# Ledger of designs, part 45: designed miniproteins, single chains, continued (3)

Each design is a single chain, and the fold is of that chain. pLDDT is the mean over its residues in the fold that is shown.

## One batch from the design tools (miniprotein)

Design m9530
Fold by ESMFold2-Fast:
Structure m9530 (fold): chain A 108 residues (1-108)
Amino acid sequence: PVPSGEGFYERTADGTERFRLTISGDATVEVESRSGQRAPLTSGDGEVGLELEARGRTALSVVGRGRGRTPEEARRLAQQALDVARRLVESEGLRIEREELVAEVLPP
């Protein structure tokens, strides 16, 4: 079995930059910052996602997503994504202005 992961990067005309990464299955992916700092993001038996939005030079918004078989697993994965984002943002000398945690239970 091959681990799966999807990445997305977009820059809008107003200078907003968006980065979204989702991985599923038993997979580990290293997320890299603009400065080359790396942090592992591991999905395990579920799906984990990380979304970053930067507006201009100062405003950073982060969404940590987790999908798992239980509410606890989903929250743990979403929290992992937020922890990865905090580490990467701090490595750039920046701060997160808004954080959101999204935890969803997978259907049986």
Scores: mean pLDDT 74

Design m9531
Fold by ESMFold2-Fast:
Structure m9531 (fold): chain A 71 residues (1-71)
Amino acid sequence: MEMSPEEQERKLRVLAYAQELVAERVLKENPPPEDVEDIERLRKLIEEKGLEVTEEDKEEAKKLVEKALKE
């Protein structure tokens, strides 16, 4: 079981990202402009902090959300 500090940071980001996505999707359910603004803010925040989200991380986050909602 390896949990490097770098991996821990990414894992926390992915989890927080997925949770926020689920909450936004459920709470909003209608106003699209607000959803777009929130998504843009998250993307900008990642860029500002210099956090490089890999394609793998994004796919994992999306899968996690879909799996939770589907099941």
Scores: mean pLDDT 61

Design m9532
Fold by ESMFold2-Fast:
Structure m9532 (fold): chain A 71 residues (1-71)
Amino acid sequence: MSDEERRELIRELGRELGLSEEEIEKITQMLLMFKGLDREKIEEVFRRAKEAMEKGKKALEVVLDIARELA
């Protein structure tokens, strides 16, 4: 998966989650640091982030930790 394809996927999933463009850009920079994150792992990061947000956590706080576990 190319960095451009990963960036597009992150933007789409971030918009579906209701994140701002600023939050999406920060998450994109974080996730692009992890070269082992394929499409399925990126989708899993956002799935877990959505669950955490529904429990009152901030997406930016959990995304990096989830990415480290999956990478």
Scores: mean pLDDT 80

Design m9533
Fold by ESMFold2-Fast:
Structure m9533 (fold): chain A 67 residues (1-67)
Amino acid sequence: GMKDDLQNFIGKIDAKIAELQKEIAEIKEQLAKQPNNKDLIRELQFKEGMIALLNGVRSWATSILSK
């Protein structure tokens, strides 16, 4: 049903956020050694932006389940 589909969708978002958080941690470790590496800074900013977007979508989906 619709609730099961939304719960499965939220689960996929949570998995992607966890994956991106792991990648961000790895980039931050690399940036500790190369603080002025523009490619790493851009990749970090892009992935942080992706998490912000995914959190927005997750909040929207969970708000539907709460009604």
Scores: mean pLDDT 88

Design m9534
Fold by ESMFold2-Fast:
Structure m9534 (fold): chain A 73 residues (1-73)
Amino acid sequence: RERFESEEFQLDVLLALLDIYSAIAINEAKRKGDEEKVEEIRKLHEKYRQEMLNAKDVEKAQEILKKFIEELK
């Protein structure tokens, strides 16, 4: 499975992780009744998703994911 080593496949995995972390954070905020936090997470998700879609480099995509996770705190 050479696809696992392809940059394109790695970028797809990083996008999926971004979506997963976003969904977990939104569900946590909803559980706490924090509607403001839900909106903030949705805005951050859209921002970082667009940045990651424009990233042709796995290193840059990893930086974007790390930044997103850090901002979820």
Scores: mean pLDDT 80

Design m9535
Fold by ESMFold2-Fast:
Structure m9535 (fold): chain A 71 residues (1-71)
Amino acid sequence: MLLKLEGEAAHLLSQSEPTAEAIREAIERAVARLGGEVLSIEVREEGDKLVAEARVRIDGEEYVIRAVVPK
């Protein structure tokens, strides 16, 4: 499927929102499996990719992890 929807920023952002929520849930589950706690999660769009930053606490220490997801 080839679509050229330049100027469809609203549609792209709308698509990013549900994807961002799915990524947040995946991170929350992964951290819980590691025996850690999620302090905060932010998922944002940067150009043609999504960037997720999670602040987690494991064994009393805070870690910041960053994941890049294509589109």
Scores: mean pLDDT 65

Design m9536
Fold by ESMFold2-Fast:
Structure m9536 (fold): chain A 60 residues (1-60)
Amino acid sequence: ADAALRARAEALEREAEKYRAMAAEAQSNISTDEGRTVAKEYAERAERLAAEAEALRAAL
């Protein structure tokens, strides 16, 4: 059943990349409090997704 865990890790890795890109885009608007908050939220989500993917791969 490792194939399902591998697929999940790959999906989390793609989602993390997406959120990293969104964080970078939001950071370009950091002159506002809203843009600053959004950039931080996206960056934190990307880190969590990447950590979860790494943990799943380590379990394989």
Scores: mean pLDDT 81

Design m9537
Fold by ESMFold2-Fast:
Structure m9537 (fold): chain A 73 residues (1-73)
Amino acid sequence: SNAEQARKDAEETAKLLGEKGPEVKKLALQAIDKFDQARKSTPEQGKKLKAQGGKLLRETQELVEKVLKEKEE
């Protein structure tokens, strides 16, 4: 998917997360930027950027899951 669409999806998702929305949006946008940069980089730099993006994506997913679990209680 293109970076522009991914950023829009992140913004819409963040709106559903209340007070944690801005933090989730920040992490998601940073992850998207790392993956976009990786696509435009050398293979060596791209591998490092993908690893950084993957870590940020995991942190974003963990925060979203925590927020959603708290809403179930």
Scores: mean pLDDT 81

Design m9538
Fold by ESMFold2-Fast:
Structure m9538 (fold): chain A 92 residues (1-92)
Amino acid sequence: MKAGELLIKIGKLLIKIGKENSDEGFIRLGEEAIKLGNELIKNPSIENAQKAIDFGKQMIKLGQAGKDPFIVQIGQEIVKAGEEAIKELEKK
């Protein structure tokens, strides 16, 4: 499941950045991404894929508010992966 694997990879990266910069917000976001990714891998459902899309949209909003293009790009990639997961799940 590409979307779930991407969320886990992004979550680990955010935790690493948060620890290096003492940013609890990044650590929390990374933990949430790992949780959502694991849930999506274990239970591939439209509901869990939609939660991934919602998380990605939240990241885009956060990155835009903080003028952080890296966070915006991460959010966009998560939204894309979640939308692809929904398309595959709708086919069976």
Scores: mean pLDDT 84

Design m9539
Fold by ESMFold2-Fast:
Structure m9539 (fold): chain A 75 residues (1-75)
Amino acid sequence: MTEEEIEEAMEELLKKGIISEEEAEEFKKKLLEAKTKKEVLEVVAEIALKAGIITEEQFEEGLKRYEEHEEKAKK
């Protein structure tokens, strides 16, 4: 995920009124500071949960499946 893609995504969420300007800055900072794909996915999933796109159960299941898939990819 590039910095430009993050900026564009935050602007779209702001334009739709899903998040505040303060929340957009915080999510952008978290995404730019993310060092692993898991950290990026956690922040994106938090945004999707806040937007009502996914449920808390889907958020937890998604993270668990990512960890299982990562272990299998190394074998």
Scores: mean pLDDT 71

Design m9540
Fold by ESMFold2-Fast:
Structure m9540 (fold): chain A 118 residues (1-118)
Amino acid sequence: SLSEKINKLIEEAVEEAKKLKEDLELPEEVTDEMVKKAEEGVKFIKGVFPNAKKAELVLEGDKINLVVDGEKVLEFPIDAPEEIKIPILATVIWINSKGSVSVRSAVALAYEVLKKVE
């Protein structure tokens, strides 16, 4: 399923994130505003779930739910633009890597996940 595919790609991105020794370069298609939105997402999750252990994306009809430690945190349409999807994916990668990666590198990894899903 699409849910299984995206979560598997996220798990692969998290393992890559844990192995990074240097920050990844941001792809040209990714904006500093996307990085800023991911930083805001990380700050929000740290405020609500200071000991967050796992984030995942769950498909529910025409919507995707961001779930952190079993709690639905936010909802977005399955056809949301990259400007919405990339920061959310980056937040998931950052949480699941235990912050071992920079938010900027998490955004670069999120872009690669999204391109492999499409």
Scores: mean pLDDT 84

Design m9541
Fold by ESMFold2-Fast:
Structure m9541 (fold): chain A 86 residues (1-86)
Amino acid sequence: PPTPPSLEWLEEHRALLEEELARIPGIIELLRAGSEAVIDYAVETENVPRSELEELSPEEVERAIALLEERRALIQELLAELEAAR
């Protein structure tokens, strides 16, 4: 299982975690808008070849959304733990 980060590490990276948490809903909205919107975003922001993204299936989109929702929940729990530790 992944080792949970230390409270000291979380404190140092609080701003980055808060930024990631703020970005996740926007990424989910792009995924829900359809594969073309996601492909356009990745090509423009990450300079990924379009051909590598053209085969993103509906199942892969749903899996990506589920992973982002899980990541959002994890970050929220970590930030809540950091707040409670103060």
Scores: mean pLDDT 69

Design m9542
Fold by ESMFold2-Fast:
Structure m9542 (fold): chain A 63 residues (1-63)
Amino acid sequence: GSGAAATAVAYGRELLARARELGNEEAAKLWEEGLQIAESATDDAQAQAAGRLMHEGARLIGL
């Protein structure tokens, strides 16, 4: 895939691992859902939805 997509997925996996390590189940679920959408995104709306979930997950773990 493009470098941007690969970087986003790698970053998302790292933040999901961190959310789980912190015991923040809500953040972990948001990252899991966001990553799943990002991996299968075929349009801008899906990519934007994934981004919103990831952003909220990052906010919950203090990023």
Scores: mean pLDDT 76

Design m9543
Fold by ESMFold2-Fast:
Structure m9543 (fold): chain A 91 residues (1-91)
Amino acid sequence: MVELKVEQKGNKVEATVTLNDEVDALVVVIKSEGLPIQVSVFRLPKGGTYTLEVELPESQKVTVSAYAVRREGGALTATLAAEKEIEVKKV
């Protein structure tokens, strides 16, 4: 299970991802107006909480997507585990 929390802190968007299961990688994608602006990869995470920040110059629609990546034999499978969208207002 993956829990995703997305909050605006001033001119920054903070994404907090909590892992309750072991995965081979956690990939977090932050999109502004549908375009990826930050991609973060955590290899072999041992569970716990991961926090990411991005600074935005203007008020924007931001989508944060968390993917769980697992290796099954020779194949890598990425599954969308959680996604949240917020409208960011400049402070």
Scores: mean pLDDT 76

Design m9544
Fold by ESMFold2-Fast:
Order: C-alpha cells, then sequence, then structure tokens
Structure m9544 (fold): chain A 94 residues (1-94)
C-alpha cells in the first residue's frame, strides 16, 4: 500500500540522516512527498498530515547535518523541501 511505502521511506530517510548521507536523505524525502501527494489525492488527509509532520522534523535534522558538513547545496535543497512541506500542511488543514 502507499501507506506502507511512505512508512518505509520515513525509516530510510531517518537512517540516511543518522548516517550523514544527506544526498540519500534528499532522494528519500522527494519520494516520500510523491507518496504523500497520492494520499492527499485519495482524500486521506489525516494520514498525509501525520507523514508531513514526521517529514518536517526529519528535514530539519537533515538540514542541520548538511550545514555541519558545509554542504550548502544540500542545505538549500532541504530548505526548499521544508517550504514545500509547509505549503502541503496548509492544504491538508483547510
Amino acid sequence: SIEEEARELIEKLRKAIEEGDVEKAIEYAKELIKKILELIKQGKLELAKEFLEELRELLEKGKEVAEKQGDKKSALELEILLGIVGILLGVVNL
């Protein structure tokens, strides 16, 4: 199911951040956003909100890791993804 795929992506994202693999973290975050958009299209707004809130926390941690590594490009990409998550949280709270 899309929910199971989203949950797996959250765990992969968490592990990538813990390992300092910022590029993989960004890849998993982008795939997770695609799954969350599908949940929104299916009207599963409460579940989408739960995943968006978990993703926001993980993206904030990933940005801190990228900044500590001096990876300005990845830090900027993570900031953009945080902005997208903020917009989607606004949509699911309508």
Scores: mean pLDDT 90

Design m9545
Fold by ESMFold2-Fast:
Structure m9545 (fold): chain A 64 residues (1-64)
Amino acid sequence: MSEIKDQLRQMIDTSTDTPDDTYMRTLNFLMDMGMRNNLTRRDFGGIRTWIYDIYTDRLNDLRA
């Protein structure tokens, strides 16, 4: 889990794309990694929520 979160964090922090494109790309990566690493529903859901929280924070920053 930590390794997947580290890779996702790097993808988000280095992204020059829009928040929407970054969110979709990170979700696709999570889905691929989830299938390959047999992530539990709990771990998958937790990481997905974390990605969504970052996405909504970035959207709110753009509105402010």
Scores: mean pLDDT 76

Design m9546
Fold by ESMFold2-Fast:
Structure m9546 (fold): chain A 93 residues (1-93)
Amino acid sequence: SLEELARKLAEELMKHLPEEDQKQLREKMEEILKLAEQLSEEEKQEVLSDVIITLGAFLTQVELHGWSPELTEQLLEDLEAIKEEIEEKLKKQ
């Protein structure tokens, strides 16, 4: 499933991050996945695809260039934007 793929990509990315950054990513992922469960199947697939693309891009970046504080900051900002998109979709119901 897309959810399983998103979880696996997040876990792989966490292996490259400091413990505090891992915690922040885990908390953000759990928030996103919990909110996404309230969406229609079509909207959930769209959102999870965006999450997978985002996580895959940052995983590629960290594997090629290594971790930096700026990488975690940008990752969390991009995931927060996806979370805000989900919240807006839920408010329109």
Scores: mean pLDDT 87

Design m9547
Fold by ESMFold2-Fast:
Structure m9547 (fold): chain A 85 residues (1-85)
Amino acid sequence: VEEEIEEMLKRLEELKDEKGIESLKKFKEAGASEEQVRELRIQYLGRLAVERTGTEDPEAVLEEMRRLGASEEELEEVRRLLEEE
C-alpha cells in the first residue's frame, strides 16, 4: 500500500498535478486500504486522461490512462464501467 502510494505520488509529480498529490498524501495519512488506493488511482487517472485528451471517447481515455501508468487490470475495470454506461 505505501509502495503503491509512493509510486502514484512520483507519477503525479512528473505530471505536475498538485491537487492529486495533496489528495493522495492526505489519504495515505488517513490509513487507506489497498482497495481504496486502487479506486482513487483509477478515478484520478481517468479524470486526468479526459482532461489531457479533451474527449470522452473511451478508447482515447484508456490509451491515455495506459500512458499515465495504469495497469492492464485497472484498464479492464475501467472498460467494464464504460460498457455499463
Scores: mean pLDDT 67

Design m9548
Fold by ESMFold2-Fast:
Structure m9548 (fold): chain A 76 residues (1-76)
Amino acid sequence: MEEKQKKALEELVEAGKLAKKLLEAGEISEEQASYIVLSMVHANKPYLPEEVVKELEEKAEKGDLEGAIEIAEKAL
């Protein structure tokens, strides 16, 4: 795996876990949590396969933070 792709996926996992933690603590809304994950997907889009980007965007748009984390971890 390309080092840049691995780093991008690791950053997505961290962003997803952070968003989930903040949402569970009541510090952010579900929309804000989705925005954090989507922003990280878009920032790392050049380093990720198009299929992975599409799956991550679909999960994040639905507010499925756990699904987004699982996709990123599975792609590692």
Scores: mean pLDDT 81

Design m9549
Fold by ESMFold2-Fast:
Structure m9549 (fold): chain A 100 residues (1-100)
Amino acid sequence: SKEDLLEEAILLGVEILELLEEAIKKQNNNPEIEKLRKELEKLYREIIDALVAGDKEKAKELIKKLEELFEKALSLLPEEYQEKFRELHERLLEVVEKLV
């Protein structure tokens, strides 16, 4: 169950990053979205590492940073990607909250 939730969180993070990569390519490699994708990739890794280590306080702090980066990324995405990006992010938060 906990291992299944960790795997789901990892796969959701990958799907979000793939969605952002598609958006970057369609927008002639928008450097601001590319920078945010890299920041989100690092943050997802750090969140998973904290959850695996059982560091709930660090995980909570990193999740707050994730929320801030999500809002910024959402504002820069084309409308066609915003809905799916929001859906994937909400699902990721649901899974991560069960692990904290």
Scores: mean pLDDT 85

Design m9550
Fold by ESMFold2-Fast:
Structure m9550 (fold): chain A 67 residues (1-67)
Amino acid sequence: EEEKLEEEAAKYIEEGNVEKAYEILKKFYETTLKDLEKAYAAYSLKPLLDLPREEALAAIAKARAEV
C-alpha cells in the first residue's frame, strides 16, 4: 500500500538510513505507476529518481510537504 511504503521510508529517514528510505520510495513510485491511482504524484516523482539519492529524497519530501 502506498501510504505504508511512504511511512516506512519516513522512519528510515529518521533513523538516518537514507539508502533504505530511497529504495522504499522507489518501490512506492513503481507501485503507484502500475496502479495509476495517483498517476500525477507518480509522474512528479519520475524525474526525482534520476537525481542522486539524497537530492531525490529531499525533493520528494518537499513535494509531500507542498501537498
Scores: mean pLDDT 56

Design m9551
Fold by ESMFold2-Fast:
Structure m9551 (fold): chain A 92 residues (1-92)
Amino acid sequence: DIDKVLDEAERLVKAGDYEGALQLLTDAVMKLGSQPVKSEEDRYRIDFLSELARALRLGLPKETILKLIEMGKVDPKKAAEEASRLIREKRA
């Protein structure tokens, strides 16, 4: 359940355990990516988890990561697009 993964990632980020959050998200992406994708919504959710892991790895601020998690629980496609945008800005 992707919602449970996001809840646990939020808990770890709030606790300052960024390495634990990154490992959780990376493991979730690997497990979900190895399964047949049944819907377009499942693809957006997997894409979001992947971009969230990338944002954590690049060291985006805690408040930014928490905002992305909140957005991803409502609209994973929009959250993935926003995460991608913020990652590009950080690299520029």
Scores: mean pLDDT 83

Design m9552
Fold by ESMFold2-Fast:
Structure m9552 (fold): chain A 78 residues (1-78)
Amino acid sequence: KEYTEATAILEINGKKAIITTEKTAYGEKAKVKVELEDMSEEDKKLAEEAAEVLAAQLEDMNKDSGKAIKVETAEKVL
């Protein structure tokens, strides 16, 4: 089952990036999902780097449980 989600919304050069955390149903891994407006490759990279920082914070919160965090990126029109 999914746990309580955390969501961060970033604005990069006037475009939005939505970063959401979720847990997979069959794993003990938390996922960080990045949903982007239609933006340049450079702006997408910046949004993904911000998501990795968020993932590192979540990993630190769960370090005693040994959970791994996976970042997934999806391009969307928001």
Scores: mean pLDDT 59

Design m9553
Fold by ESMFold2-Fast:
Structure m9553 (fold): chain A 93 residues (1-93)
Amino acid sequence: MKYTDFEELGPTVEDSRALLKLSLPTVVDALLEAEREGAPQERIDALKANLTTMLRELGFSDEEIQEFLDSPDDEKRRFAEELREEGERLLRA
């Protein structure tokens, strides 16, 4: 269950953040594919905005988010995969 009753069940913030971490690779891959295929700038900007929102929800600073967005494709994928692994560990704990 996402967002609906986490305030009623006690703090499920970690579960919500784990789900965001699990979805990061999909959004990163979509961004990298859009840039690679020369997608419209509006789509690229929307994907970057979505990633920025997700990373802010995970507690990253604007400086860390900008560093991530400016990083090479391989570093973006590695970062997203590390966060996905953390999300899986949190859900199993």
Scores: mean pLDDT 76

Design m9554
Fold by ESMFold2-Fast:
Structure m9554 (fold): chain A 67 residues (1-67)
Amino acid sequence: HMMKMREEKLKKAKEAIKKGNDDELGKIVQELLDEKDFDTLKEIAEMAKEAGREEIALAIEDAIKVK
């Protein structure tokens, strides 16, 4: 019921990480930045680290710094 957008974006981000779809991840990150949803961005960065994709985690951290 709650956080429908958050759950949907987390699912899409997880799939994009598994598929190596950096374009889809970039879109999700940009949407979350526009929404200022930094908590979800941090969770996606942790998912990327867990999947062994440090570059994605760093890109998300850099994007958060820009605010």
Scores: mean pLDDT 75

Design m9555
Fold by ESMFold2-Fast:
Structure m9555 (fold): chain A 61 residues (1-61)
Amino acid sequence: SMKEEEIERQLKAVRTTLESMNVPKEVMEETIERLRELLEADDYEGAQAVFLETVKKVREG
């Protein structure tokens, strides 16, 4: 479906961003899984919050 293709495209972009920030693979995969679940539930605000929180924690740690 177009929704599944769009979700996979967004998750690929997130993965690339997290890899560029040297996020540990385990943290990256956990974040991607959480984002997938939220995007599949149409919780775009929750997905944005999780992504921003992950980026903030990586930059502050």
Scores: mean pLDDT 82

Design m9556
Fold by ESMFold2-Fast:
Structure m9556 (fold): chain A 58 residues (1-58)
Amino acid sequence: MEELYKKIEEGGKILSEIYFKKSEADGLLVLGSSYGHIPKLEKKGKELIEKAKELKEK
């Protein structure tokens, strides 16, 4: 499980970097979504998604 979570976190960071170049909100959504699949990062994932929603409203 640890190796799987590490791959999810790394993959999410790489994918989010592509989206961050176009939109900070979309990058945060991708990163937050990947963090949501990792138990120890679930709360951080929620915070990133909420921040992304706030940015999309602006």
Scores: mean pLDDT 76

Design m9557
Fold by ESMFold2-Fast:
Structure m9557 (fold): chain A 94 residues (1-94)
Amino acid sequence: SHAKAIELARRLGEEAERALREGKPVTLEVDQIVVDETPQEAIDRLAAELPAALAELRRRGLLAPVTINNATEAARVIALAILFGAIGRLAREE
């Protein structure tokens, strides 16, 4: 299940990057990831993989088209990690 969660996060990042290259809106469905059951290391790896695609969206001015479906605590943790990654990138540009 932990490997499944990491693989799903990787695929979500790949989908976001593909949409970026095609100039299409990005929708993230994260309800299939159970972050609460994963070790902190897995959460850190997920955060490291997903923010890069959103940072690129922000750089292109496409962050607004990103939609996150689901309001569970696990999905919220992933969404916050993605957003913090994008914010961190913007801060470093200043």
Scores: mean pLDDT 50

Design m9558
Fold by ESMFold2-Fast:
Structure m9558 (fold): chain A 64 residues (1-64)
Amino acid sequence: AEEAARGARKGAEIGGGASGAGSGAYEWFLKDGGDPQAAGRAAAVAMRETGSAEAAARAHKEAA
């Protein structure tokens, strides 16, 4: 979850908002062995709605 939040935040900062957050979360979950598509989508939505890496991490836990 912390790594997912880090990926989402980094993606948002580098890749441009919600799209970057989703990509960052997705890549991190591929390495972490989770469900990358569901978690990535949930993280992107949370970042879009709140702008919070913490919310993105929480969305990941709900999707996983």
Scores: mean pLDDT 58

Design m9559
Fold by ESMFold2-Fast:
Structure m9559 (fold): chain A 62 residues (1-62)
Amino acid sequence: MDDLARAGALAEKITPTSAEAKAALAAFKEAQARYIRDPSPETLAALREAARRFLATAEAEA
């Protein structure tokens, strides 16, 4: 499963409690919204980076 699919699935299941986890989830959702409004290589790259950071944050706090 690629990072975007994993981040999307995790975002639906996770209940973030730490400020860092909440910030990472919010950043991922904002990146998704930006990509939907303006699909471009730049917004896709930002979405992939946000997904990677969100997954790393969730894994680090496990």
Scores: mean pLDDT 76

Design m9560
Fold by ESMFold2-Fast:
Structure m9560 (fold): chain A 82 residues (1-82)
Amino acid sequence: SEKEKIEKEKKEFEEEVERELEELERQIEELRKEKEEAEKKGDERKAAVLHAAIGILEAAKSILEELAKRKKEEFEKKLKEI
């Protein structure tokens, strides 16, 4: 049925978003470790670049979470119209 198709697409979308958020968090954690190592070595330039990169990925994660929430609301609206 159309309802079962939309429910499957919603579930697959939510699972994909979860995987992408986990990957972003993994990348952020790796960059945080590299930044800590750069700071310990006194490499202020590298630490500053890594700080900026972390900020960009944190912003990307926040944007993805907001877009995912809106897409989930679209799926829920479609399910109510059936």
Scores: mean pLDDT 87

Design m9561
Fold by ESMFold2-Fast:
Structure m9561 (fold): chain A 86 residues (1-86)
Amino acid sequence: AELAPVEVSRLPDGRRQVTARLRATEDMDKVTVIVEAGPQVRAFSLGPLKAGEEREVRVALPDQDAPVTARLYADNELVAETRAEA
């Protein structure tokens, strides 16, 4: 699977919107995306994906001076990671 560079934008209320986009390069039974920024952790279970399918995960996080890391897990294995600095 492929994970695009994580995108971080500021919302009008001061929160950060984090967008993670992924594409399945093969059929996968279990796909999970974990987004972390300092003490904030958000896990998204996407279920099975077919080769060529794309998914987008969006999450609003508090405005914190911490780098954002997105990790892609396929069948409990870490397959991709991207990071955006604070």
Scores: mean pLDDT 79

Design m9562
Fold by ESMFold2-Fast:
Structure m9562 (fold): chain A 63 residues (1-63)
Amino acid sequence: SEVIRRVLVKELSRLLGISEEEAERILDELLTIDDPEERVKFLQSLGLSEEDARKFVRAIEKL
């Protein structure tokens, strides 16, 4: 869903303190990762807490 994708981009932008353009690139990279635990680690490497990373990964799975 285009609406859900835009919500996720804005949320990632807010969580990381980056532009929506950067957040969109990061979301696209995240979607190439098949393993949920690798997605969590990727988001943590960018600056998210484990709690926020796990919550965001669960939100992506609802796409």
Scores: mean pLDDT 85

Design m9563
Fold by ESMFold2-Fast:
Structure m9563 (fold): chain A 71 residues (1-71)
Amino acid sequence: MKIIKRKPMTKEEADELIKKSDENTAIIGVEGDFVVYGKTAKGISLTGMPLEDAIKAAEKYGIKEIYIFEL
């Protein structure tokens, strides 16, 4: 699985990015080590967990690329 660091963005910008992404993509917005906004392109929520747990969940869902950004 590939982790791609993105520039800080809003939740709205993150929603637009994931809509244009491959189906095996997830997007994760963090505040420190906590996911304050996160979902897969298929709409599975990754919000409300530590970043490590969100990454593990994404791997289990077959995600190949994760975009990580700071909120």
Scores: mean pLDDT 85

Design m9564
Fold by ESMFold2-Fast:
Structure m9564 (fold): chain A 72 residues (1-72)
Amino acid sequence: SEEEKRKQIIDNTETVVLSLLDMYKVSPEKKEAILAKTRKRLQEILDTSKNEDEFHRKLLELLDEIMEEIKG
């Protein structure tokens, strides 16, 4: 179903973020903060996205925000 597909994308996105945190050797404290923020934002995106285009746009914006936080 469409709902199952979106949940799979959310799970895959969390896995990508976890891999990035490991790759960039982020500190344990910063990892926990980024993961907590990521999970909260992914849930908000799932709950508030009105269509597929908005869902994908918000996911890309989140990934960009996370990369900036890792690099900063």
Scores: mean pLDDT 83

Design m9565
Fold by ESMFold2-Fast:
Structure m9565 (fold): chain A 122 residues (1-122)
Amino acid sequence: MEEKLKEAIKIAKELLKPFNVPDEFVEQAVRWVARELGELAEKLSPETIALLATLRVLELFNVPLSEIKEVILEWLRKHPLSEEEIKVLLSYVKKHLSEEVLKVVEEVLLELGVPQSIIESV
């Protein structure tokens, strides 16, 4: 787990670099998200944990929804998620983030060809 969290921290730092987020804050955010995920964190890729932490931080810093959409879309094009990881992403966003961020995530997944039936299953 610790090695996975270190990799997730590295990825999240790279994703959040354009937004001038302090490295220590990124590390705390990744560890915070991992605690909220509990046992699910052991089953997720470091890329998925990093994406969840990135979304949490971008919302906390009031980053515009259009910029959040661009970050998610570019990242997911390079790092496709499994159906199980998509469901965890949607469940986490629905539970812990705003309705507006949830809509952005759903729009990105649809643009990437994720079936609406998978999105609606969460």
Scores: mean pLDDT 85

